# Ledger of designs, part 49: designed miniproteins, single chains, continued (5)

Each design is a single chain, and the fold is of that chain. pLDDT is the mean over its residues in the fold that is shown.

## One batch from the design tools (miniprotein)

Design m17681
Fold by ESMFold2-Fast:
Structure m17681 (fold): chain A 68 residues (1-68)
Amino acid sequence: KEEFKERVIKISKEAREIALKMPPEEQDKLLAEVSRLVKKINDALEKGDFETAEKYIKQLEELVEKAK
């Protein structure tokens, strides 16, 4: 549980730093998608659905990696 939250925080910080280097339109799209995935991860963790949480964390990691 704690490890999942730390991973989300780390990825979210990285996404923020990447977004700040982008044009405003692309920044808004990236941050909106990151926020959407973070919400889904948090909802899954609150329900104890760690498998779904891991799936969305991997999608978030892939989104950030592709944005580099």
Scores: mean pLDDT 81

Design m17682
Fold by ESMFold2-Fast:
Structure m17682 (fold): chain A 77 residues (1-77)
Amino acid sequence: MAELEELARRAEEAARAGDAEAVARLLREMLRLLGEEDYLTDEEIERHAQLLIALERAKRERLSVEEMRRIHEEILA
């Protein structure tokens, strides 16, 4: 669905900008469109927003596998 693709693209752009609030809102909107509003809690959505931001930073900065693993563990803790 084109609308879902548009939201996903905007979420990636927000993640590249480091805007956790925008990423969280866009993730929630995508879940609403999929009929899965209750799939993730607000806390889980915020955690996913932080993870997406960290992954976009890792891609941009070409972080080591060890550094990426550390960031992933910190976000999921």
Scores: mean pLDDT 73

Design m17683
Fold by ESMFold2-Fast:
Structure m17683 (fold): chain A 79 residues (1-79)
Amino acid sequence: GDLEEAIEHLEEAIEALEEGKPEEAIEHLRQAKRYASDYPEIVEIIEKAIEAAEEGKLDEARSLALIALYKTKSLLAKQ
């Protein structure tokens, strides 16, 4: 479903950030945002992660992406 797709893209974004690949991470964060579009709290955190990655703040972007990942996993577990 859409939340499982959002989780996959968030995990790929985190891996890309850890590998120092901000452009690849931003693309995965944008896809995660699309799949999480019905969940404003998750969308807001992903948007902050994109902004941090675009500014070269990769550790901040990774921390925000991890928060979005854990919140998305928690939401999926409650369904």
Scores: mean pLDDT 90

Design m17684
Fold by ESMFold2-Fast:
Structure m17684 (fold): chain A 80 residues (1-80)
Amino acid sequence: EEELDKITEELQKIIKESNADPSEIARLVNELFVAKLEGDEERYAEIREKLRSLLSDTQVAKIEELVDKFVEIYKKKKEE
């Protein structure tokens, strides 16, 4: 929970620091998470490009790192 909470807090911080609609960014981040979890590389790439149109390359890279960490933790907890 604690690691997932920190990832969520970092994601929320990026969303709040952006000039984009927080709801739209949150939706795209959730879609990115689902695409990564399902291994849907084409959908992941499409969502990533949408995020890049709304956020800086640095912010998108950080979101991708956080999504990767979230997916890894989620898979490990489900397999336990």
Scores: mean pLDDT 78

Design m17685
Fold by ESMFold2-Fast:
Structure m17685 (fold): chain A 55 residues (1-55)
Amino acid sequence: MKVEILNKLEARKKVVEVLSQEGGVVKAKVKLDDGSIKEAEIKPVDEEHVKITIY
């Protein structure tokens, strides 16, 4: 499991599919730099940043 703080725009570029949105938390499939697709949770940190947790 990997946890990272990203700018909202960079996080949006990684999202290939949104699975659910609940209480400000987005569950999505994200494409990593190696081309693999993994499930992640994206939570807001501030107006410009999100915390992404990749499983």
Scores: mean pLDDT 81

Design m17686
Fold by ESMFold2-Fast:
Structure m17686 (fold): chain A 94 residues (1-94)
Amino acid sequence: DEERREKLIELLKEKEGLEDTEENLETIRRRLELGEELVDKLEEGMLKALGITREEVEEVLARFPDRQAAANELGAKMVRMSPEEVRAWLREVI
């Protein structure tokens, strides 16, 4: 969801006091890319430990116009949130 991605970027800028420079935007972009890599590298065993299925992850990603941005958002949440919070977020999106 592009709106959620924009709000996440604004939150990161505000929280870290980052100015609107190309270097700071690149830093935020790389953090979002790390989220994508995390989602792609998660094994079914790890997803089960979090109480999340791979099918649920794919269903959430499929609902977004930009699957890549959705994967970034999910990855970022999985790094920052508890398994219970991630599960609650997925249930609201599904």
Scores: mean pLDDT 58

Design m17687
Fold by ESMFold2-Fast:
Structure m17687 (fold): chain A 82 residues (1-82)
Amino acid sequence: SKAEELKKKMEKQIESIGETVAEVLLRADPSLPEEEAREIGLNFGRGFWIGVLLAKKGLRNVVLNDEEAEKLIEEELKEAEK
């Protein structure tokens, strides 16, 4: 399904962005624990996609909790199936 393909694409992009951000962070601050850098990276990757989805809806200056972010993703996946 289009939703399933979109979800897998988002997950891969989040991981790719997360790894890139983690590498940049570790090069800038070698004292940062690797696990912490990767967690920060994944949060940035997730934030990238949330930012894209919010922009597509014309929403600005919105801070979402985890439940709200999950619902935004679920809504986008449902729209992809239409």
Scores: mean pLDDT 80

Design m17688
Fold by ESMFold2-Fast:
Structure m17688 (fold): chain A 72 residues (1-72)
Amino acid sequence: KKEAAELFRKAAEYAKKGDLDKAAKLTAKGMTLLFGKKYYDLYLKLSRKTAKSLDPDDLAKALEKQADRVAA
C-alpha cells in the first residue's frame, strides 16, 4: 500500500540522518499497516534491534528496498 511505502521511505531518511529511534518507529508503523495493529510492539522491538545491528547506510538501503516492494 502507498502509505506503508511512504513510511518506509521516511524511515530510511531518518536512518541516514542517524535518528535510529524515529526510523524504528516509522518502520513499525509501516509494518502495522501491512500486517496488523496487534503486532506493533513486536515490530517496534525488532526494528530497534535491527537498527542497532546494522550500519545506518545498510539500514536505509533495506528500508528503501522494502518501500519499493510495497509500492509495486
Scores: mean pLDDT 76

Design m17689
Fold by ESMFold2-Fast:
Structure m17689 (fold): chain A 83 residues (1-83)
Amino acid sequence: MKKHEEAIKKLVEAYKKAGKELSEEEIEKIREELPKAEKILEELKNSPEEKAQEIVDKLDEYLKIALYAVSGRLAEEERERAL
């Protein structure tokens, strides 16, 4: 929960710095996607992975994209700050 909020805040700030404003609707969608994906991953951990492998792969990919965007943008912000 707290971790997801932190990621969302960083994403919003990164986009604002790039001149791209995220609306409340976009922020809410990101907030809903992150906890849902992580919840499903936890449930699948207790389930047979053979059948859930495709779902795990897709969810992990979406989570990686979201986290990668946050990490990538944060690194870019840090570089601009140093310059």
Scores: mean pLDDT 54

Design m17690
Fold by ESMFold2-Fast:
Structure m17690 (fold): chain A 59 residues (1-59)
Amino acid sequence: RAEELVRQLLAGKISGAELFEALGLPPEEKAAEVERIITQVALGRLSVREAAERLLALR
């Protein structure tokens, strides 16, 4: 589930706001952490699976 959300975000099919809503994360507290995780995936430093696991750990 979270892996698919990360793939959809990277493909431009959902917005960052939609990712936050789908994961149940508070944007004001977690925006910076989520942005770092997604940026690392986009740069090839994290796999989609690792990013999904880290995002789930934030909630």
Scores: mean pLDDT 76

Design m17691
Fold by ESMFold2-Fast:
Structure m17691 (fold): chain A 97 residues (1-97)
Amino acid sequence: MVDIKSFTYTVQADGTVTVTATVTGSSSAPVKVTVYVNGKKVGSFEVAPGSSASLSFEVKKGDEVTVIVELTAGSATVTVTVSDAAGSASKTFDLTA
């Protein structure tokens, strides 16, 4: 069974946002991360257990960054951090598929 979680961050400053995902635990598949800005897909990447990956893109203050994390098999703990020029927010998800 697939497990899907989401995290939304409101951008606090114009400039570059970096979305970083760190995966711990065991899984039979990588964690897929998909990023949307104001409902438009800007990119996706995959993170293996015990690894981290990042995606950076340009934003404006007030933009809504939505990060979707998906696991298709196994279990994983995923910490998503969204960082802009004014600060950062993090959320940790326990995924079981």
Scores: mean pLDDT 82

Design m17692
Fold by ESMFold2-Fast:
Structure m17692 (fold): chain A 90 residues (1-90)
Amino acid sequence: SEAENFYLKGLIDLEEGNYNNAVAAFNKALELDPNFDYAKVGKAVAQYLLTGNLPSDVSIREAVKAILNITDNPKGIATFLQRAREVESK
């Protein structure tokens, strides 16, 4: 889907360290599919890396904390998010 294409672009931008571009791509995915939870998590990860602020939504906040604690590597976060999506979406 178009939403999935923007989500994957966001993951690539996140891996490359282009956090502003990653946020923009995840925003486009959410514009197309407002219930795309992995895009919400990806956006929150990118925003945290830019600002140091965690999201107010408890479930998204806990997902972001888990991802950062597991990977502790901005370049690895995109791969983790993609793999998590594949497991849940099969």
Scores: mean pLDDT 76

Design m17693
Fold by ESMFold2-Fast:
Structure m17693 (fold): chain A 87 residues (1-87)
Amino acid sequence: MANQKAVKLVVEELRKMGLPEAAEAVERLSKEDPVLAIRVGNAIILGHLYGLEDQVRELIRAVKAGDFEKARELVDRILAEVEAKLA
């Protein structure tokens, strides 16, 4: 229940950012793994804001392909690079 609200907020933010394909991918992923969907959405938002465009594109491709193992790896990598930029 709480995860559904968080997914909706992330999907709406991706649409506002002009990333409708990412929003659709996150919404589809949320039906199988809502926790991963929230993490993927946050990684796309932060990666886009901090100029990690190539990694964001790779993450969206992995999610669309159903490669959730690669998606988890890319989420961790994007979030680590964002954290390093904030330090």
Scores: mean pLDDT 85

Design m17694
Fold by ESMFold2-Fast:
Structure m17694 (fold): chain A 68 residues (1-68)
Amino acid sequence: ANPLHYQLHVQPSDIAHDVLVGQFGLDVQRSLQLLQLATGKQADLNKSLAYYGLDSQTLAEGLSVLKG
């Protein structure tokens, strides 16, 4: 996947407010998945994020700004 495409999913020009709220909830789930990856239970998502220089924290910060 493309890092720009991943970021675009949370931009206000591309996403409705109700979907943005849903995305925020999914970010919590992804944070739990990243913790599980760090413990070695899964590995793919963390590797992909690292490769593109993306982080779930950056995504969550974007959502927070849009919500504010």
Scores: mean pLDDT 43

Design m17695
Fold by ESMFold2-Fast:
Structure m17695 (fold): chain A 95 residues (1-95)
Amino acid sequence: TPEQQRQQLLSKIRHYLDHLDYAYKWGVETGDIDKAIELIKEYAGLLRDYLIQLYPEYEKEVQKILEEIENAKTLEELQKAILRLRDLLDSIFEK
């Protein structure tokens, strides 16, 4: 059903959001900032594909946040971009 397809995509989205949080925390705890940034950007790219598939109407907003992630040079900038992504998703899920 459409609901089952939606649930599978939501599960993938949640999975990669958890991976973003994990990579961020791992970078803070280990001090391996470059690797944390690399992993966050990789997981964000995968998350984009699932988000655009489920919510194509939000492609421009998602792409803008991903550009913020790609251009981020510090964990602080990444954290701000990740929070913006979560705020967008919360707004979408409440509808």
Scores: mean pLDDT 80

Design m17696
Fold by ESMFold2-Fast:
Structure m17696 (fold): chain A 82 residues (1-82)
Amino acid sequence: SAAEEALWREVAALLGEAGRAARAGDYDTARQHYEEALALAERRKASPALLAFIYREMGEFYASLGDEAAARAYYARAEALR
């Protein structure tokens, strides 16, 4: 739907900002943007596919920081939505 497409674009923008902050070493700002993307998707009752996408992106973020436990938790949440 047009609403789902708009939500995917809004989430993609927040995830893009999170990725840019992470590359700059601003991990607190990156985490805030990931949390904003997840909260937005939850409030808007996003599809399982969009939620899984956000969880995978968050998993990759924590993996890049060496936080294997957090990465595994997010990957498991994404897998549960398949």
Scores: mean pLDDT 90

Design m17697
Fold by ESMFold2-Fast:
Structure m17697 (fold): chain A 58 residues (1-58)
Amino acid sequence: AARAKALEALLENAREGGPVERLTVSDDPAVIEAARRLAEEFGTEVTVDPALQPALDA
């Protein structure tokens, strides 16, 4: 599920020894959407590849 993948990415960022300020996710639009939802919930900013912005906006 997309949310599970986004949560895994968020946890990975946390395990890097820092706060979950930034979230780097895969190029799957569903994962990016789920990551943005989780970022809002956790107060984390999502970093998305600019090439994927059109897919996220669609």
Scores: mean pLDDT 60

Design m17698
Fold by ESMFold2-Fast:
Structure m17698 (fold): chain A 67 residues (1-67)
Amino acid sequence: MSPEEAFEEGYKLGYELAKKLYEQGKSLDEVAEEGGRAAERLGREGASREFLDGFVRGFIEALKEAE
C-alpha cells in the first residue's frame, strides 16, 4: 500500500466511523472518545502514519458536516 493509498483508506474509515457514531445519537464527547480509542488500536495494530493521518482527517471532516 502506497502512502497515498494508506491516507485514502484511513480517511474513508475515519469518515464512516464518525458518521455512524453521530447518526447513532452519541454525544460529541462520546464520538471523540471512541475515535481516539479507534486510532490508538489502529496504531497498535501497525497502521502507518499516513493511514492514521487520513483517519483523523476523515473523522474531523465527518464531524464538521454533522454540525
Scores: mean pLDDT 81

Design m17699
Fold by ESMFold2-Fast:
Structure m17699 (fold): chain A 78 residues (1-78)
Amino acid sequence: SEAEKLAAEGEKLAEEGRRAEEEGDLQTAHSLYAQAADKYLEAARKAKEAGDEELKDKLVRQLIEVINRAGELQEKLR
C-alpha cells in the first residue's frame, strides 16, 4: 500500500539518522529525523484514509519517537 511504502521510506531515513547521530554528525541526524517524521506523518494519514487503524497507530508512535529525537538534537545544536 501507499502507507506501507511511505512507512518504509520513513524507517530508512530514521535508520540513517541514527547512524549519523552515532557518528557525531548531529546536523545530518537532525535533518534525517525531520525527514523521517514527514514520511511517517504522510504514511499515518494514508493508513487512516485506508481504514487501517492498527498501521496508523503504529506510525503515529514512530512519528512521536523521531519528533522527540529531532527535538533533543535541536536543543544540543543551539
Scores: mean pLDDT 87

Design m17700
Fold by ESMFold2-Fast:
Structure m17700 (fold): chain A 69 residues (1-69)
Amino acid sequence: ATAVPLTTDEEALRVVSARPPGPPIPARTSDGREGVVVGPGPHPGTVGFRLAGEEVPRAFLESEVHPLV
């Protein structure tokens, strides 16, 4: 059963959306693996990097990921 909407979801999303994730950035690791950067990683100095063909992003050191620009 669906509940009638009158939740704090908009307020929670507003706080989260004040920092929307940027568009995925094509990048390559120092090891030559290609993928996209999907956002910041769980640890300082890491990024969330999704390898080509993978569904789940992995944490990589920011210095190990190079944008393809």
Scores: mean pLDDT 64

Design m17701
Fold by ESMFold2-Fast:
Structure m17701 (fold): chain A 74 residues (1-74)
Amino acid sequence: SSLEEGIIKALEELISDPNLSEEEKKKLQEVIEAIRNGDYEKAIEILEELIKESKNPELRTYVQLIKHELKKYL
């Protein structure tokens, strides 16, 4: 869907941010793969881990917004 495409694009742009840790980038890539596989429960679980573990407030805010959008598919 166009919404899924928009979410994936936003996640790809986050991965391109040099200020993110390699662990944060790896988790964002795992979220993209989960979405592509239709595994929205797994995508949400990984996003919740990012919110809990990340010290980057801007990343936490964006991840919360993406999580809320993905919950519409459950």
Scores: mean pLDDT 83

Design m17702
Fold by ESMFold2-Fast:
Structure m17702 (fold): chain A 118 residues (1-118)
Amino acid sequence: GELIATVASGFLAREVPDVGELPPELEKDLETVLLNSDLEAAARFTALAVLLLERGDRAALEELIRRAAAAGGKLETVEEFLREYGLDEEERERLEELIRRFYALYEEALKKLAEYLA
């Protein structure tokens, strides 16, 4: 939904401020993923995107965005990509840290939204 997409965009901007510009078609695909993902899919996708950028693996990031967009932001697609990519133990620990940070940002956003609507 819109809140999940907003939080995901904010998380990406916070964790990877120097990511650079995506081609317009990939920017549209990224928007499609974020708008159609449930919370768990958005957390896993966004955390993995940050991890791939930290590794400098832009080609893997672009492939992840294309596959996830084609599948309508489904969690299964992100999990299949994770299995194919083959993270080691340290990278898996980093992914879990990024997922925890995403949920913390989402909880803060929910609190602010609830206070605004009160």
Scores: mean pLDDT 82

Design m17703
Fold by ESMFold2-Fast:
Structure m17703 (fold): chain A 66 residues (1-66)
Amino acid sequence: QEAVDAVARLLQELGATPEMVETARKAFEELPLDERKKFVLALASHALRTGRLTKEEVEEIIEKVK
């Protein structure tokens, strides 16, 4: 639940369309927990590098998936 919402938020900040976000949420729910954590960390790192999210927002998202 929290991890799925974190992924949706990351994708929206990266400029994903609503359809892409919905598809990604469904796909993410099918992933094992360890793969979910890796996926969110990769997206969070990308968002931080592109300046789409603040350091605080990235840290909040990481907390929701551990």
Scores: mean pLDDT 71

Design m17704
Fold by ESMFold2-Fast:
Structure m17704 (fold): chain A 78 residues (1-78)
Amino acid sequence: ASQEIEEAVARLEHGVAAGDEQLVREALETLERLLSQVPEELRPRVIAALRAAGRVLDAQGFHELAARAFALAEKLES
């Protein structure tokens, strides 16, 4: 689970940097599916990555994907 989560975070960060909407969507889907399995030690890292991705995606006009990233970060923070 930890490796898959770390790989999904890396894919999210790469997809955002590359402007690859499909890669971003797939990474968010993976993180959403694994959300309950994120270990306590990785929660701050995943939350930070999701918030950073959300800000960039929103600035790029991908408002739906940005909202999804922020929603996942909020769920992990709770």
Scores: mean pLDDT 87

Design m17705
Fold by ESMFold2-Fast:
Structure m17705 (fold): chain A 90 residues (1-90)
Amino acid sequence: VDLETFRELMDRASEAITKLIAAAKARDSEAAYEAMLEVARTSGLDEEEAERIARRVSEAVATSPHVYHAVMVALAEAVDAVVAGARRRD
């Protein structure tokens, strides 16, 4: 993984990741879906993959028994999307 590309993508996705974590804390599954789509799109993932990941995160935010679990799932998916985007470039 190219650390420079990862840092650039993290910087670009920073606002979307902040929105995503806020949505997860609030248990707002719709806002979490939109924020995760923004993270995935900013990371360079295709629409199908972005929607699939956003749906998973939205479901976790809605169904997780504890807020910390929803936040951890959202953060893990966001970081994974940025890493996947960085791996597509040198």
Scores: mean pLDDT 80

Design m17706
Fold by ESMFold2-Fast:
Structure m17706 (fold): chain A 91 residues (1-91)
Amino acid sequence: MTKEELLEFIENEKRLSEKQKELLKKIIELSDDSLLPSIKKITEWLLKNKNEEEILKILEELLKQIELKNEYLKNPDEEYRKALEELGLKL
């Protein structure tokens, strides 16, 4: 499954609100391709089992967790952080 295929699926899903589609697009763009089938399955499960408000809250929390993980992966170097702190920069 490609990101383009999943984005097309989300865009054409009439049961998703525009805000839910926006959150899902951001999640998909920030996720590894290996996670795309799981994102589709979770989306289908949420549409079956959760109301609109609950889906929004779950997607907002998922996006937050993915953004935090990606920021950590961008700057994971403990030695680099220590070097910046030793130079008088607060991290």
Scores: mean pLDDT 73

Design m17707
Fold by ESMFold2-Fast:
Structure m17707 (fold): chain A 59 residues (1-59)
Amino acid sequence: MSEIERHSQFAADQMIRAAKEAGISIDQAVADLIANNRSLGASDELSQKYAQQVRDQVS
């Protein structure tokens, strides 16, 4: 398994927990993260993979 896939799973768990504790929706948190990652120069594919991992964890 790639480092990116492993990292995405860990990051997804942390994000879900943080969003729940902050009282914001997962969809909103994911959208904000994608926008922030893109502004920092992260690839769109990486951001989309991360978003998919978060959605899979919540479902």
Scores: mean pLDDT 67

Design m17708
Fold by ESMFold2-Fast:
Structure m17708 (fold): chain A 90 residues (1-90)
Amino acid sequence: SDELLRTERASEVGRLYYQVVRRILREQGDLDESTIQAIANEEGRRVATKALDLPLEEQEELEKRLREALSSPIDEQQQVLKEVEERLEK
């Protein structure tokens, strides 16, 4: 059973997704910080929950991709969020 590892990876995927969403919303400049925080937290929790259904290898790949996105330009960050959503909708 890899349940503990999958739970930890899913939580990390959600945390990183939260950080990417927060950075994108901040760079857009349309929302106050409290609104950004609320949206990013809800998105992170949603993604963490969905990621629990993924195999460990897919969770690890999403985690790596999101970590790379945090150091990337906004256009790449947006593309990574779209990629993660497509993987989760499968």
Scores: mean pLDDT 85

Design m17709
Fold by ESMFold2-Fast:
Structure m17709 (fold): chain A 58 residues (1-58)
Amino acid sequence: SAEEAAEEIVKLVEEEEDEDEIGKKAREIFEKYKITDDDDIDYVVAKAVEKRNEKFNK
């Protein structure tokens, strides 16, 4: 689901600092969950950014 993909992306950006590696693994997460619709991609990205920003500001 998009929510599960968002959680995996949040974990990925917490564990990886290399932007290129994050990009590659994020594509694998999208493929794993069959997220190919632009609205679903936007939803997952927005959720990941929201969770990341919450932790970054602490």
Scores: mean pLDDT 71

Design m17710
Fold by ESMFold2-Fast:
Structure m17710 (fold): chain A 130 residues (1-130)
Amino acid sequence: SRIGDTIVNGSEEELVALFREALADGDWETALRLLTYMGLLGLASFPDLVAALVDALRSAGLEELAAALEATAEALLHYLEVDPDSKELEEAAERFVEAGIAAGFDPALLEAIRGTLLGDREASLALASS
């Protein structure tokens, strides 16, 4: 898919552009897929894009999912930059999946995001191949 090709081969600028299009369209699932890869790539724009999606989710009334996304992003940055102990990231990602399912998101997408954050190659391929 175009989104999958951009995640694999695209620049940060292309990823940011696709993310902004997804936000404008209310396509939260596409925005979450893009953020997952941008976070793992350690892109400088990641914290600002997390804040943008959190704000958009709150404006849409998805407060629990917004809070869980914020906590998961903080845990990912801590894991990558401070302490490579995955326990906090695992716990935050589990709560994120629960909040996303409650918000009506596709469970398969949420599990692919969780697995990708935790280094599961099969989950990463599933997320990219949508």
Scores: mean pLDDT 79

Design m17711
Fold by ESMFold2-Fast:
Formats: C-alpha cells, structure tokens, sequence
Structure m17711 (fold): chain A 97 residues (1-97)
C-alpha cells in the first residue's frame, strides 16, 4: 500500500542518517582544528536529534495518515540532504588544514 511504501522510505532515510552520523564521527576523530571540531560536533548533535525525530515518527507511523507520512518523509529528505552537504563542506575544509 501507499502507507507501507512511505514507511519503508522513512526507514531507509533513518538508516542513511545513521551512516551519515558515523561518517561525521570519523571526521571528528581526524580533525585537529578547534573551530572545525565545534562545527562537526554541532552537526552530530543536530543529526542525532533528527534521527530521534524519525524514530518517534516510525513508532506511531501505523496510526498516521498518508498525508502526515508524506510531510514527515519530505522533511526527513530535506534534513538528510542538508546534513550531507554540510559534511561535504566540512571534509573539504579539513583537507586544507
């Protein structure tokens, strides 16, 4: 059903968010610059908060409407994309330090 497909897509975004968080943590370990470390730590905190939001949505997903799930999926996709871009920028800066 449409609802089952939306839930599966949210589960996929959750897994992609977990992978991003691991990449951010690995970048943090090899970063020596204090300003860049602070930026990466803030990204990790934001990513962990977003992951918790997605997990809470998934817990109640069966009771949510298709419209609510579509909105949640769009928000999750936007947030994932922003974090991916921020990680890319942080990696480029780290290489120059």
Amino acid sequence: SEKEELIKRLEKIREEMKELLEEMKELLKKTEDEELKEFIEKMIKKGEEMLEEIEEILKKAEKMSVEELKKALLEAEIKLGILQLQLGVAKLIEKKL
Scores: mean pLDDT 88

Design m17712
Fold by ESMFold2-Fast:
Structure m17712 (fold): chain A 93 residues (1-93)
Amino acid sequence: SPEMEELKRLYLRYGEELARALEARGIRSGAELAARIDDPELLGPLVRLALIYAKKFKLSAAEVAEILGEQLQLSPEQTALLRRALEEALAKE
């Protein structure tokens, strides 16, 4: 469907944006990304990619932040920051 093709295209595009941001900063692991999660140059691409994931699986910003927080082993404060960024981005749609 056109909607599914659009989501797939955006996922690939935002995935490339995140990959470039990680490469430019020499980040090689999830732990290194987690340590720099408050960097807006990393948080922006991560939030964009996460929102496409949320749309595909019909998840809330809170649910996606919890899943990513667990996978990246974020602190409660870092998970709350990610959640706020996701909620803000979703509210602008």
Scores: mean pLDDT 82

Design m17713
Fold by ESMFold2-Fast:
Structure m17713 (fold): chain A 106 residues (1-106)
Amino acid sequence: MMERLLEGARAMMAAAGNDNPEVARLVAELLAALLRAGVEAGLGPLGADELVLLTEALDPELERFVEEVEARLAALGVTFVRLGLDVGSAAAIEAELAARRAALAA
């Protein structure tokens, strides 16, 4: 799982114009933490220097981890925007990720 998340994060960030491997690693770590917690979430770049996270309400420990990742991304010049779960937007992001996984598995 983690190596696939890292590959996906690297490809996603590179497509947005960010080739910093530390940014990709932080994105992969964040995705892994959210998946392990079973949180409904969507994560995607809006550009080389902006990342959007859509989540339901997080428990305090996961919230602290997200805040730590946000601070580390800010130190690397990446703005982290957090939004409450919008069913329409999150469903679209999750459908896109599911379609990509299905294509890779087929």
Scores: mean pLDDT 73

Design m17714
Fold by ESMFold2-Fast:
Structure m17714 (fold): chain A 82 residues (1-82)
Amino acid sequence: PITIHINVYDGSTNERVAYGTIVVNPGQTGTVTFTINGQQYTITIRLNDDGVPSLVGDSANIFDIANQRIGDDTVYLDLIVK
């Protein structure tokens, strides 16, 4: 299993507005829900077999991946709200 640390930033202020973690196996999809200013956002993340993350479905329309760091058992994702 790979632990994904997710930081969500406001693209206008560059302030971090949400933080969370999920655990996903390579080749699988994980889902996490954040509450930002009272609004719920559900983010769907796919890991390929090499542990590289991507945003899936509606998540790719709402968020951009601004930065990522990939380790052996840990991934760090910085997301920006569009």
Scores: mean pLDDT 82

Design m17715
Fold by ESMFold2-Fast:
Formats: sequence, structure tokens, C-alpha cells
Structure m17715 (fold): chain A 66 residues (1-66)
Amino acid sequence: GAMGEEARERAEEIAERGKASLESLGWTGVETEVEVEGDRAVATVKAGDATNIATIEGEEVEYSRE
């Protein structure tokens, strides 16, 4: 639905910005993944041993790091 598409677009923007930021700092091999389930999307950005995750649900974004 439209809400899931909006969440996907937002997650893709977060992933692209995260990747561009890390690459501008000299990181190589930065990997991104976006998953959508209903009205929720998850953006994952991996650089070296660090994994950054953003979960988008409606207007809320939750960030976690591993």
C-alpha cells in the first residue's frame, strides 16, 4: 500500500545518506539493505564490523547499532 511505499522510500533515503556519509569519510565496502513489511521498513547500513539499523513505522524512526 501507499504507506508501505512511503516507509520504503524513507528507509532507502536513510540508507543512501548513511552510505554516502561513511564513504565520504573513507570507508569502503559499505553495504545497505532495505526490507519492507506492510507499513514498516528497516534500513541496514554495514561498514566493517559496525551494523547500523533504522526501523521506520509511520512517522517514528528507531535507531539501533550492533
Scores: mean pLDDT 78

